# Designed miniproteins, single chains, continued (2), part 4

Each design is a single chain, and the fold is of that chain. pLDDT is the mean over its residues in the fold that is shown.

## One batch from the design tools (miniprotein)

Design m4105
Fold by ESMFold2-Fast:
Structure m4105 (fold): chain A 81 residues (1-81)
Amino acid sequence: SHSDALLIAADAYLAEFEAAAREAAAKGDVQRLQRLRDGLETARDVLVSEALARGEEAAAKEIEARFDALLAQLDRTIASL
């Protein structure tokens, strides 16, 4: 379904951001973590907007929740460095 395709795309983005954030954190690169956070927020907004444009409110809510969870994790990681 179109909802499944959006969720699969969201999961792929999240996996890439998680891997990049883990690498930046291992290097203590706070500036890179901040840029990754900004990019993640932009990706969330784009995917949520696409889901809403398709009338897929439940998918939009799920995407927002998944991205917000990683954003919160990134904020904690940045604060710990």
Scores: mean pLDDT 86

Design m4106
Fold by ESMFold2-Fast:
Structure m4106 (fold): chain A 89 residues (1-89)
Amino acid sequence: MDSLVEKAEKVVEEIEKLLEELEELGAPEEVLEEARRLLEEARELLEELRELLAENPDSKEALLRATGLLLRIIGLLIEVEMLLEKVKA
């Protein structure tokens, strides 16, 4: 089974793919700027998650905090999916 880091990396990769789809659809620059901002925030959270688990590999508290970071990254994926839905409509 993938680690929390590997799961978070896959979510960030999906955000990158959605940004590529937005660019291919010719989304307005404002939408592309927002999607890029969400991707950068997701990358920052992924780095925080990596650092947290690297410093505290056996900590149950760190595992719970890392799970919270993963859920925040998933929230950013949903925001980018909502931008894509608006462009397709």
Scores: mean pLDDT 85

Design m4107
Fold by ESMFold2-Fast:
Structure m4107 (fold): chain A 87 residues (1-87)
Amino acid sequence: SAEEKSEEYSEEVEKMIEEGVDEKELLEKGIEIARELAELYKDNKELTEQLRVAEEALKLILEGKREEAEKLELEARERAAAERAAA
């Protein structure tokens, strides 16, 4: 199920961090996980949007555009907060 896959991905990332793998390898794995989770949760609009933002942010970091990634994440968080306040 989607829940089991999410748990498996969390365990994989934890192992990679413990093993001290390269930042590039961690970023590439993060992008892969975000894509797979977005497909598993495609009917959940909020989660799919969060995963898309995460994927884009990780891609920007991989390209050396950390400031752009931070801005993207900040704008996404502010948008989510504004939508919650408006509801």
Scores: mean pLDDT 77

Design m4108
Fold by ESMFold2-Fast:
Structure m4108 (fold): chain A 70 residues (1-70)
Amino acid sequence: SLREQVKELVMEEARLTAELMLLRLQLREAEAKGTPEDLARAAQIQQQIDQLQQQIDQVSKQTQELVAQI
């Protein structure tokens, strides 16, 4: 049902948001260390954050579109 699909998307968005928070903490840790190796890792983590944010935005949009159909 549309309601079940919305519930699944809301739970997925919450899960992705938790992953984003953990990546942001890892990014801050890498930046705080400040070695060339840690800065390279920070850049990689930032790319992962950017990709995950795009996924969250897509799931959020899908949720809004399904809610509009109810």
Scores: mean pLDDT 87

Design m4109
Fold by ESMFold2-Fast:
Structure m4109 (fold): chain A 68 residues (1-68)
Amino acid sequence: MREDIIKEIKKGKEIFLERVREWDPSKVPLAEKLIEKIIEEIKKFKGDKKSLTDLVQELMAKMFEELY
């Protein structure tokens, strides 16, 4: 489950970074760093599935706000 979420984020990372590069190449290092932080937080998480999903949504929302 946690590994499945990490897999989806890694798959989305490649597409997301490509879109960021097309929009503003200077933001790519920040976007990559933010995605890496999300993956690390998920790896450290020891709660239930619902709490993990909420955490992922919160971290993703914060990442988009910081980039845009």
Scores: mean pLDDT 75

Design m4110
Fold by ESMFold2-Fast:
Structure m4110 (fold): chain A 60 residues (1-60)
Amino acid sequence: SGEIEKKKKEELFNQIMKKVESMLSKDTPQSTIDDIKETIKRELETLEQLEEARKKLEEA
């Protein structure tokens, strides 16, 4: 069930983001915040691609 796995990954990432945000100062540059968001987005895309690839291998 892809939806349950997606929800679990989203929950994990939300917990990580919450911790990261609590460690960032109010003076953190917007460029740094954007860089962090891009990194997380890239990691999310990689995880999604790996999951799709695994699903196709199990289906074949």
Scores: mean pLDDT 72

Design m4111
Fold by ESMFold2-Fast:
Structure m4111 (fold): chain A 93 residues (1-93)
Amino acid sequence: DIENAKELAEESKDEETRELLEKAIEAIEAKDYEKAVEYLVEAARAAAEAGDIALAQKILGVAYDLAVKEFGEDSPLAKRVLEEGKKLKLEAM
């Protein structure tokens, strides 16, 4: 998860998206996985607002995998990430 988040930060041209991905990495290092998922969701929104829907979708994929791994597939946090993914699909249409 940390390596995936680092790769996404390197892909980002948007400073706000990079800062949020860096905060997510720090939260993972601190084992604060709830905050890590929240920062990843915020980073995905920032990427989408910057026009990079593909990057936003990749970031939400990392957020979903982390939420499932740490909290379970049926967790409220995993379901929240899925809802954010639905919003991005509507934005891309």
Scores: mean pLDDT 81

Design m4112
Fold by ESMFold2-Fast:
Structure m4112 (fold): chain A 88 residues (1-88)
Amino acid sequence: KAAEYARKAAEYAAKAAKLGEGEATLAATAAAISAIGAEFDAELGLDARKSAESAALSAKRAAELGEGKAKEYAEKAAEYAKEAAKAA
């Protein structure tokens, strides 16, 4: 479901933000915020697609800027955010 995928996207984006540096951490933080918004929208029966798409773009950016484990977590966040957008 959209809410479950968005929640997982937020969890992985937050993990990426904790391990990243500079612009990678900012992008991962933006992904986490957008994913949290998508989770709330989905739980309230609102259109979560836009927030989930924003989370996916920010998570993809975090993955491009990140390295090692931070990159892996950002990639997972992007995958879950994309699934949330598809389910919305």
Scores: mean pLDDT 83

Design m4113
Fold by ESMFold2-Fast:
Formats: sequence, C-alpha cells, structure tokens
Structure m4113 (fold): chain A 99 residues (1-99)
Amino acid sequence: MRERLEALARELLELAEEILEKAVNEEQRRLAEEARRLAEEALRSEDEEEALRLLIEAARLLKEAGMLLLKQAPKEKIAELIGLILRAIGLELDLELLL
C-alpha cells in the first residue's frame, strides 16, 4: 500500500508542476501550490490514512485549478487542459479506491 501511495503522490506532484507552469493568475497558482504542499506532506506522513486524505485533497485542488485554467484558455489549449483535468480525476478515483 505505501509504495502505491508514494507513486500516486509523485504523479500528483508532476501534475501540480505542469499546472503551475500553465497558471496565468494568482488563484490558479495558489491551488496548484497548495496541492503540491499537500502531496509533499503526504509523502512525509507515517499515517497511511492521513496520507490518503491529503492526496485526495491535493487531487481535488488540481482539478479545480485545471477547471479555472480551462475557463481562461485559448481554444487551441482546451484539449490539453481537459487532459490535465482528467488526470486529476483519475488520481482522485485511484486514491478513493484505497480508502
């Protein structure tokens, strides 16, 4: 279980970094930075249940950041941003299955 949590946390950190690179306003950056912080905290937690809750919250914040990016996106970026949102949803579902 711990190895799977660490793998999902790393995927969330990668997604957070991708969203941060695309962020164009403070709210989008704040959400992605908070998600990164939660994922890093989860990796340091010795409590697997606490780590799971932190990672689920991180995935939700990245989904919200992605949705905000989508609202501000030029048409040529829509498909890419939908892909990021779907990755966040998939990670959230994978984490909830571990509860």
Scores: mean pLDDT 84

Design m4114
Fold by ESMFold2-Fast:
Structure m4114 (fold): chain A 89 residues (1-89)
Amino acid sequence: MSQEEEIRETLLKLQGPVAELRRLLEEDAPIEEIIEKLSEIESIVSNLPKEVVREELEKLPEEVLRRAAERFIEEFEKAAAHLDIPIHD
C-alpha cells in the first residue's frame, strides 16, 4: 500500500469519531465524554490500546484536553479537504 492510501484509510476511520468529537465540543459536553472520543481517535492514529491512551489523557487539565480536541479537528478537516473526504456535521 502507498502512504497516501494508508492516510486515506485512517482519515475514513476517523470521520465518525471526529464528527462526534466536534458535536461534543459544540454542546460543551462533560470532559469525560471528550476524553472518551479523544482516546478512540488517538487509538486509531497511534495503534495503541484505547485504555492506555485514556489513562494518559485523564492526567491532563481540562483546558489542555479541549484545546487538543479543537486542534485535532482543525488538522483533520484540513487533511480531509486535501483528500476530498466528506465531513459530516
Scores: mean pLDDT 77

Design m4115
Fold by ESMFold2-Fast:
Structure m4115 (fold): chain A 84 residues (1-84)
Amino acid sequence: LTEELIKAILENDVERVKELLAEWMKKTGKVPVAKPKWSSSYLPTLLQLQGLTEIATVLSVAASRAEGFDEETANKIAEAVVGK
């Protein structure tokens, strides 16, 4: 994660997170993923546990779409993982 992305996440700035995520994906072809200490390397799960459910959902959908899942499937994965 870049310092700018971390700041946007902490400020719960959904639009800024979307902008920074799009920029990151253009450069890497992937979404940011962090390893949690207790379960998986799935950043949306960590953010959901911190109460940042909307940002967690945005990152989950973007990650699934980057892996080639369609929008409907990406939303179902986000609902299952983030618990919306």
Scores: mean pLDDT 60

Design m4116
Fold by ESMFold2-Fast:
Structure m4116 (fold): chain A 94 residues (1-94)
Amino acid sequence: SLSEELWEEARATEPVEVEPETVEEMVRLARELRERGASREELAELARENRELLEALLRAGMAALEQGLSEENRPLLEAGAFAHLLLVALREEE
């Protein structure tokens, strides 16, 4: 699946540190997009414009998940899940 392909590609890359402020901004954006029911096409366009950051967030979220679920890493896990969703939408459009 496209999700599994993205996950395996992310695992092959070096872990990247993402600033906490950037993680919080991405979580806020994810919630806003969900609330207004953003289209698949809009999600794909956002992914195209922010591909490098989303790939970094996905990789960081994967590393956080390996450490286990906690309130401390919840924002990074949420941001990583959002990045995965956007990157899948982009690949489905391509």
Scores: mean pLDDT 79

Design m4117
Fold by ESMFold2-Fast:
Structure m4117 (fold): chain A 87 residues (1-87)
Amino acid sequence: AMTYELLGNYTLNLAKKYLEKGDFEKAVSYATEAANLYIQAAELGRKDMYKNAAEAYRLASEAYRKLGDTEKAEHYEQLAKVYEEKA
């Protein structure tokens, strides 16, 4: 749980950095990896981490909007809402 949380935090920070630099493909890649790491932590008993997974999916949604992929942006926004409700 703690290892997945720490790795998730590191990976989400990479996603934010690439989003700021305009590398939206890397921002998506790192944001979705961060969400998966937070979900692993949550399923090991840290349900509070579902909120962090939702944040990561929202970042992926924003990056997809910047790429012009509206359908994927809406998909990840919906995933963020699902995981926020699980927290």
Scores: mean pLDDT 87

Design m4118
Fold by ESMFold2-Fast:
Structure m4118 (fold): chain A 65 residues (1-65)
Amino acid sequence: PPLQSDRRSLDDPDFQDSTMQVLKYSTLISISRQKNDQDSIKRYRQLLDRHRDKMDRLLKQLNSL
C-alpha cells in the first residue's frame, strides 16, 4: 500500500544519497566477488555498512516524528 510519507523521504537528500550509495556498493561487491578480490570486498562492505547505519538512524528519527 502507498505510504504518504514515502514522497517526503524521496525529497530528503541525505536519505537519497545513502540509498544510492548502498545500491552502488552492493553492485561493486558482486563484481569483486566474481573476481575473487577479497580486499575490494572488505572495503565495499565497510562502506555499505556505514551507509546502511545512516539510513537506519534516519528512518528511526522519521518514525518517531
Scores: mean pLDDT 73

Design m4119
Fold by ESMFold2-Fast:
Formats: sequence, structure tokens, C-alpha cells
Structure m4119 (fold): chain A 72 residues (1-72)
Amino acid sequence: LSAETQKQLAALDAQFAALLSHVDQLTAEQVQQIADTLKAGVRATAKSKEDEDILIAQIDKGHAELLAKIAA
């Protein structure tokens, strides 16, 4: 992994941790909008398909965790 992709992964992890701490204030629609925005940013900035796929997978993981908490 590139140093840039490693930094982006750490930033995404921190962002989803913050969202999970406030998940009771979020709707499924808001979480979907956040995930879509983050994915659009990744697709615009990723330097390789491999880096893009890794970052998208991290966003999908965070999105799934948020939806599971909202549904509970």
C-alpha cells in the first residue's frame, strides 16, 4: 500500500469511529449519503484500482457497521 492510501485508511477509520459514537443521531439515509460522498472522493483521488478497491472496502465496512447499529 502507498503511504497516501495508508493515511486515507486511517482517516476513514477515524471518521467512521466518530460517526459510530453519534449513531443514535443518524438516519440510514444520512449514512448512505455520507458513504456515497466518501466513495465519490475515493474514485476521484485514488491513483490505482487496487488503492480504490481497498478504500471502498473500508467505506463499505463502516457503512455496514453504522446500518447494523441503526437497525438495532
Scores: mean pLDDT 83

Design m4120
Fold by ESMFold2-Fast:
Structure m4120 (fold): chain A 90 residues (1-90)
Amino acid sequence: SEEKKEQLKKYAEEIGKILIESAKKNNDEEAVKEIEEKTKEILEAIEKGKFEEAMKLLSELYFKHKDKLSDEDYKKVEEYGDKFNELVSS
């Protein structure tokens, strides 16, 4: 449904934003660019109804950058990720 796509996009965008801000705090300009490009790919997959592919891409992005997150940002990303995965499986 269109509402499902919009909700998945919101969760993906929030995760991307947190990862970008984390990369900026670590002065990792290459990571910022990669996260921006991969977030765009995830949003395009969601728009095309490829929810399982979007989930895989989001998971790969998270695992690559998670170790750079603060404890607070880690918890926020996990919360949005759980909501994203639950919505995909519904």
Scores: mean pLDDT 87

Design m4121
Fold by ESMFold2-Fast:
Structure m4121 (fold): chain A 67 residues (1-67)
Amino acid sequence: GPRDEEFEKIKEELSLSEEQAEEVKKILAEMVAEGASVEEILERLRKIVPRINLSHARKLYRIFGEK
């Protein structure tokens, strides 16, 4: 669906491996469930994906945080 397509685009833009992509998904699911902000998600994901920016974090937050 559209969320999977947005995630695949971000994965390609950041050159994520399949393992990195799965770790990012797990972290996003946990952090969104905990009520973390976009800024907190960005800081956490930078430890795995140093090239991630605020625009990527906002898109990921929408994909995992919206109904």
Scores: mean pLDDT 80

Design m4122
Fold by ESMFold2-Fast:
Structure m4122 (fold): chain A 88 residues (1-88)
Amino acid sequence: DAKEKLRLLRLELIYATNEALKKTNDEKKKREIMKKRVRVEKEIEELVKKGDFAAAEALLDKYFDELGLSDKQREAIRKKAKDILKKS
């Protein structure tokens, strides 16, 4: 179910974005992070609807990397995203 995958992936995007926002006091940087999250969310929606889960996984991985999260945080979120995409 694409709808359920998108709901769960959106939660992971929100979580990762909020973790990145906690690490910066720069309002301009915060705005750029939020804009990037919205763009990535739309791109993920289109890829999941097309069934291109490999491209969706790669885009999520790139987004999490660009957020500047710790390796441990990035690995945990990446694992969750991969598990969501592999269901059904």
Scores: mean pLDDT 80

Design m4123
Fold by ESMFold2-Fast:
Structure m4123 (fold): chain A 106 residues (1-106)
Amino acid sequence: NAMEEKAQEALKKVKETIDNLKKISDYARELAKHSPEMEKIAQKIDDAIKNIEKGVEEALSLGSLEGRVRSLENITKQANDIYTKFKKEVEEAEARYRAEQARLAA
């Protein structure tokens, strides 16, 4: 039914967002070898992933289909907002790191 389809779509979207967050975390950890700021960002992303995964588990445990759909859609929206925020933080931290490297090379 339409509600089950909405729940499945939200689950698919949040899983894709978690995968993207893991990729950003891995990228930040590679840069963390040369940047303490990147190590802190990677840790924040890892913590956010754990919180999103816990939220998904809690949503799936709800007894009503309507409750599960609402909770999963809310988590999907929050996960996307978190992804956008961390993507920007990583891009800005990388830009600062590269600018400093260029300054030191001059």
Scores: mean pLDDT 87

Design m4124
Fold by ESMFold2-Fast:
Structure m4124 (fold): chain A 103 residues (1-103)
Amino acid sequence: PALSAELDRHNQEAVALANELLPEVTEVGRKEGLEAMVELAAERAVEAVRAGRVSPRAAVAAAGLAAHRAALEAGASEAEAARAAHEAARRVAEALGLPRLPA
């Protein structure tokens, strides 16, 4: 179905970008902590949208995925990794002017 194919494309773009960001984001997380890591993940995802490389939705998902993976690699708990992912995604959405969910 067309909708499933579109979602699969967005998911593929998000995973590809997250994998590209992961080495740099993980290094920053290890050296400078989770807050600096979240800021870098969001900044790089926004840059990818501005460069025309990914859709805004894929960038939001990619920042969250990269922050989650990097936090776990830096030794954070699953709860801390989930919070880092949410914060990175939120920062990308706000920077791109996307409506935030009311929850």
Scores: mean pLDDT 81

Design m4125
Fold by ESMFold2-Fast:
Structure m4125 (fold): chain A 94 residues (1-94)
Amino acid sequence: SKEDVLKEQIESLENFKKFLEEKELSAEDIISLTRIVLGEIVERLSKVDPELAKEVQEIVDRTLAEMEGASAEETRKIALETVEKIIELLKKAL
């Protein structure tokens, strides 16, 4: 169901948030992981809610642009803020 997909993506995002908080990562690693993890979430959402998937994709694209030239600490902060924003967006769609 759409609800099950949303709950699964929220859990995936919570796990990604915890990973970003616990691991020492370079800016390049954070950007690569953000692209991969959030890209998979958009793909899964597109199968149940194309409009929500598009909204999340726009957030992802803006986030990746904001990360250009940022330090590792700034990139981590941007990634964490973006993950939290997407979690709240998905929770509102439940």
Scores: mean pLDDT 90

Design m4126
Fold by ESMFold2-Fast:
Structure m4126 (fold): chain A 77 residues (1-77)
Amino acid sequence: PLLDSELPAEVFREAAERARELGEEAEKKGDLQTAVSYYLGAALDYQKAAEKEPENKEYREKAEEALRRARDLQSRL
């Protein structure tokens, strides 16, 4: 079996996109604490994808965006 460190960037990207979607859904429901948790998870997974494909600036940019969103929401709690 493959460990997380052996998985391709695409797996982490898909996990990050799912976490981002769940974060957006929680934010729309007003569950800001849950939204923060999902956005932090998305940022971590995008960062792992960026580590696998450092030339892909989109992964790094999306990781930074998710982290910024999480911090912005957390500052409003």
Scores: mean pLDDT 83

Design m4127
Fold by ESMFold2-Fast:
Structure m4127 (fold): chain A 72 residues (1-72)
Amino acid sequence: DEVAKAVADAIRRVALDEGLPEEKAEKIAEQIRELVERGEYDEAVKLAEEEGLPTSARIVRVVAITLRERRE
């Protein structure tokens, strides 16, 4: 899913800017990508919050709202 990939790329960049090591940033971005692809937005937000990434958590929350508005 291109949306999930775009979110993951943004999260990886933001996590690096927030001081995470590259390896950990990539791992968190991949986990968030998988959760977003499954529609598990609350789990993706929780994961970002648990890793101390408030900006990443906000991005996932905004994406979740946007995708829900597109639901039938």
Scores: mean pLDDT 77

Design m4128
Fold by ESMFold2-Fast:
Structure m4128 (fold): chain A 73 residues (1-73)
Amino acid sequence: MSPIEQLELLKTHLQAKRDELTGKNDEAAAVLDEMIGLLQKAIDDPSADLEKIYKEMEELMKKAVELLQAQKA
């Protein structure tokens, strides 16, 4: 599987998770949508700064986890 195919698969998984959260935790769904946008930039532009995109993804992932934990509590 090519690196692009792996990124597309990850994007598909995040889209499915976003759709599950839509109407249940809209704030977490919005964060996942931002992550999907960053993955799309990496797919569309092979010259994109992957290190910068990865750091932004990590911050969004932390935010999504916090929102999901708050909902569970």
Scores: mean pLDDT 78

Design m4129
Fold by ESMFold2-Fast:
Structure m4129 (fold): chain A 62 residues (1-62)
Amino acid sequence: MLSEKEARERFKELYEKILEKMDQLTPEEQDRVFEEVRKVVEHYEKTKDYEGAIKELERILA
């Protein structure tokens, strides 16, 4: 199990990688990625599932 601090650091790392990848995408593709990230954040806020949120961000980055 990740500590809250470790989970936040991993989330930040993945988020920064997603932003870097987005610079190479079209505006339409960027909108799709933003919508997926928004859903992950909303799911996390509702469930407090850091590990699930991290897995979803890794899926978005892949």
Scores: mean pLDDT 76

Design m4130
Fold by ESMFold2-Fast:
Structure m4130 (fold): chain A 105 residues (1-105)
Amino acid sequence: ATDALFAALQDAMRAAGVTSLEEAARHPGLKELVRQFLLHQVDQLRELVESGALTPEQAKEALDRLIRLAEVIGANPELIQKAREAVEKGDYLTALDYLKEALEE
């Protein structure tokens, strides 16, 4: 579950002496755990967007956060740029598709 993965990430961050997701994303020993966390967040956000549970503003805020962290872990820069462009056009599902591809490489 997302909560269990987040708890594991928090424990790993504490053990590594990092205090933010951005620091964890830059840490060599935590990048894979952050990547897995982001993939789970993308899947959950897709379900929330498809169900209409989020306002456009909430969807944009969540996508902007995930895109920033994906860029920090070194996800494909071209796919990250395409995801950002899709967010600016309001194409949140397209942005999620590009973000998922960037994280799976």
Scores: mean pLDDT 84

Design m4131
Fold by ESMFold2-Fast:
Structure m4131 (fold): chain A 83 residues (1-83)
Amino acid sequence: MIEEEAKKAIDDNSELGKAVVAAYVLKVTEGVPRDLLIEAMEKLGFDRELVEAGLDIVEKTGYIPPVDPEIREKLKKAIEELK
């Protein structure tokens, strides 16, 4: 199920998991709106339902794995293109 896939992606430190963590950190530290983060991740080729479920998991647990700097930079560029 979608929540189980999102949780496994985060636990396994997959590309989706790293991107969700980076998005959550940008939301908390730089005030980026949730909707803009979801659009930016869709632009990068991630599934919207998995992104939404992943963000919910990270927000609920407060668990913040290490942020991948390459994924963070890709996400920041996608956000800049969306404004």
Scores: mean pLDDT 77

Design m4132
Fold by ESMFold2-Fast:
Structure m4132 (fold): chain A 59 residues (1-59)
Amino acid sequence: ETPAERILEALEKIGGISESAKETLLEQTEDEELRERIESLPVAELSKEQRLEIKEILE
């Protein structure tokens, strides 16, 4: 299991991603199937708690 796939699953549970984080994941991901899943993630206005959770996942 790739780190990108694990991160993607966690982001799907949060229900959204920031524009910056989405762009970063797309730049780091070469797998077309994972890229399509990342592109389908809704770009949302995130709460402080959601942003902190995403930061922890990406670290």
Scores: mean pLDDT 71

Design m4133
Fold by ESMFold2-Fast:
Structure m4133 (fold): chain A 87 residues (1-87)
Amino acid sequence: MSEAFREALRELEEALRAAIAGDREAAERAFARFLALLPKLSREELEFLLELLRTVARPRVEASGSELALELLARAEAAIREQLKAL
């Protein structure tokens, strides 16, 4: 895994954590940093990230009941799919 991949995971984790806590401003700031890192990721890293969102992040977000976190998760999945198309 690249440094950019580890940074993307940290920013996404922070965005989802802030969203679950109800801090929309902190969540959107971390999410913007996550989006800025996506062009630096390889196809394999983007595919793995998408799998982590489906298998690890989604169950946790759904269990939290956070509409903001669910919104950000959907936006992350869409952004990753768009980046994969651009490769």
Scores: mean pLDDT 88

Design m4134
Fold by ESMFold2-Fast:
Structure m4134 (fold): chain A 66 residues (1-66)
Amino acid sequence: SYAREAGRYARDGNGGRAADAILKGYPELGPEGASMAAWGATFFGKSGESPEVAGRRGVETGRRLG
């Protein structure tokens, strides 16, 4: 899934590729929302969430704040 892919890139410190994966899976977020979602995925990944959960929670963050 694109959320899992984004969570993996975010865990690896690659926010740009995480945002790109989010834009492919969730184009409705736009570039700003995808950037916020990638930041959220990084935050939730650091909190111990799996890549898929971190990515999905990141997307929800992007929807609310982007």
Scores: mean pLDDT 84

Design m4135
Fold by ESMFold2-Fast:
Parts: sequence; C-alpha cells; structure tokens
Structure m4135 (fold): chain A 99 residues (1-99)
Amino acid sequence: SVNELLTRLNTLQQKLESNRSLLSDTLYTTLSNQLNAVRQGLVELSAHPAADETELLTRLDQELDELDIALTARDYDRALEVLVEIDVLLGLNEIRRVT
C-alpha cells in the first residue's frame, strides 16, 4: 500500500539523518530535497489512487529496497540515482492519470 511505502520512506529519512555528520551540506540538501519530492509524489498517489496501480506499487517497493541498500552502504551517489528513478516513476504515473 502507499501508506506502507510512506512508512518505509520515513524510516529511510531517519537513516539519512543519522548519517548527517558524514555528508556535505550540499549533498545532504540534495538528498533531503529528493526525499521530499518522493514523499510529495507518494502523498499525491495516496490522494488520487488509480484502480490498477499494482505494477507501480511493486516497482516503488523495489526502488525503496535499493535506496535502503544504498543508504546502508553509504553509497550516496547511488541513493540519489534511486531517488531520481522513484521521482520519474511518480511523474509518469501523474501523466498517465491526467491523460
């Protein structure tokens, strides 16, 4: 469910915050802004669910698994790539919803 994805995202944000001292201000701001973009996309998805979102939810769950792996490994370049991939997926869903 979208609520489960939001809960997972909050846990991943806490992981990022716990590593704040290891990050430059620029990198932290970039990652935090991308996490907020993803959160906003998930909130929008929760407010306007499509009848058949199973594939999207499965892909988002897989992307959050990759994000957790990247953050645990402190691979912040990979974490940023995954966050961008999630944002693109959420943007594509918005386009599909309005067309």
Scores: mean pLDDT 79

Design m4136
Fold by ESMFold2-Fast:
Structure m4136 (fold): chain A 77 residues (1-77)
Amino acid sequence: SFRVGNLEVTLEKLPDGRLRVSLRDVATGAVYPPFEVDGTEEHIRAALEEMRRRGLSVGAMLEGLRQYDFKKRTFRA
């Protein structure tokens, strides 16, 4: 697992090669519903840091990750 601001990110590699992403706010203890992405830890970390730098809320970052195409390094159409 790794940290992006107050978000603790836990990644689990699934049998199909996708990652299950689990997020927790370490300041409040709030746990967000897990979701799956096609990508690597470094791509997820970079995307979250970019979204945080843009001032996105935690909810917007979660939706951004769900829509992020890590092969294209852009949001999905």
Scores: mean pLDDT 72

Design m4137
Fold by ESMFold2-Fast:
Structure m4137 (fold): chain A 75 residues (1-75)
Amino acid sequence: EAPVTVTLPDGKEVTFNSVEEAFRALAEVIRKHIKDPRKRTAAILRLIGTVLDNEDKPLAEQVQALVDLTHEILS
């Protein structure tokens, strides 16, 4: 399994070896950008749902789905 390199919404390039690493990194981006506790919790729950919806896909597609959702949440 090859590591996946993506650009985060804050412009940082990051390499992930697992969906768990990607989830933790993107959850941290959300925590830094969304200060309202209710909106932050809703955003994190959406990330969890995206992990579950894409669990049978290749790592690159799973990571990209999480990045795309985070861009949508922060737009």
Scores: mean pLDDT 82

Design m4138
Fold by ESMFold2-Fast:
Parts: structure tokens; sequence; C-alpha cells
Structure m4138 (fold): chain A 58 residues (1-58)
């Protein structure tokens, strides 16, 4: 899987959770989808920075 795949998955997770998701849950969901921790961290940071996903702190 690529970092772009992880970004797309993060956006899909955001939509599934109604556009807002706790960072812990987004991280767990992406890991369960087969992405590595580094890919998950990269994707969540980038998508949050672009305003496509609202991550709630713990």
Amino acid sequence: MTNDDAISAAVSIARAFGGKVPVERARTALLNSGFSQDQVDYALKKVEEEGKLTLLPG
C-alpha cells in the first residue's frame, strides 16, 4: 500500500465517522486496514493539514 492509498483511506474513515474522528480511532482503523504506523501517521497529518479530515485530540 502507498501513502496516497493511506490518505484516501483516512478520508473514507472521516466520512464513515461523520467527518470528525478521534485520532486514536482513526489510527486503529487504518492499521486494521493494513497500513503501517508510519503510513498512518503521514496520512492523518497530511489530511488534517489540508482540512479534509477533522482529528479530535484524545
Scores: mean pLDDT 77

Design m4139
Fold by ESMFold2-Fast:
Structure m4139 (fold): chain A 90 residues (1-90)
Amino acid sequence: SELDIDALNGLKDELEKLIKESTNKEIQKILEEAIKVIEEGIKNKEDFKETLKKVIEILEKGLELAKKLNDKLTAEKLNHIIDAIKKLLS
């Protein structure tokens, strides 16, 4: 649906913003991987909820890395994004 595509593009924009704010290359790569999953989901007209579940799995890896690096700001932003996605899945 148009609304699902808009939600995925909004999520992509939030992740692109977080990449620009990040100084860690491994976190940037994880976020870029999540963006690619979103773009592929849109391009291939994949199931919206399945696309979101894949994105959560990738972002949870980014969250664990941010915690290990003691990057509290990135960890809080990733938690917020993950929680927002989980609400879309409910």
Scores: mean pLDDT 87

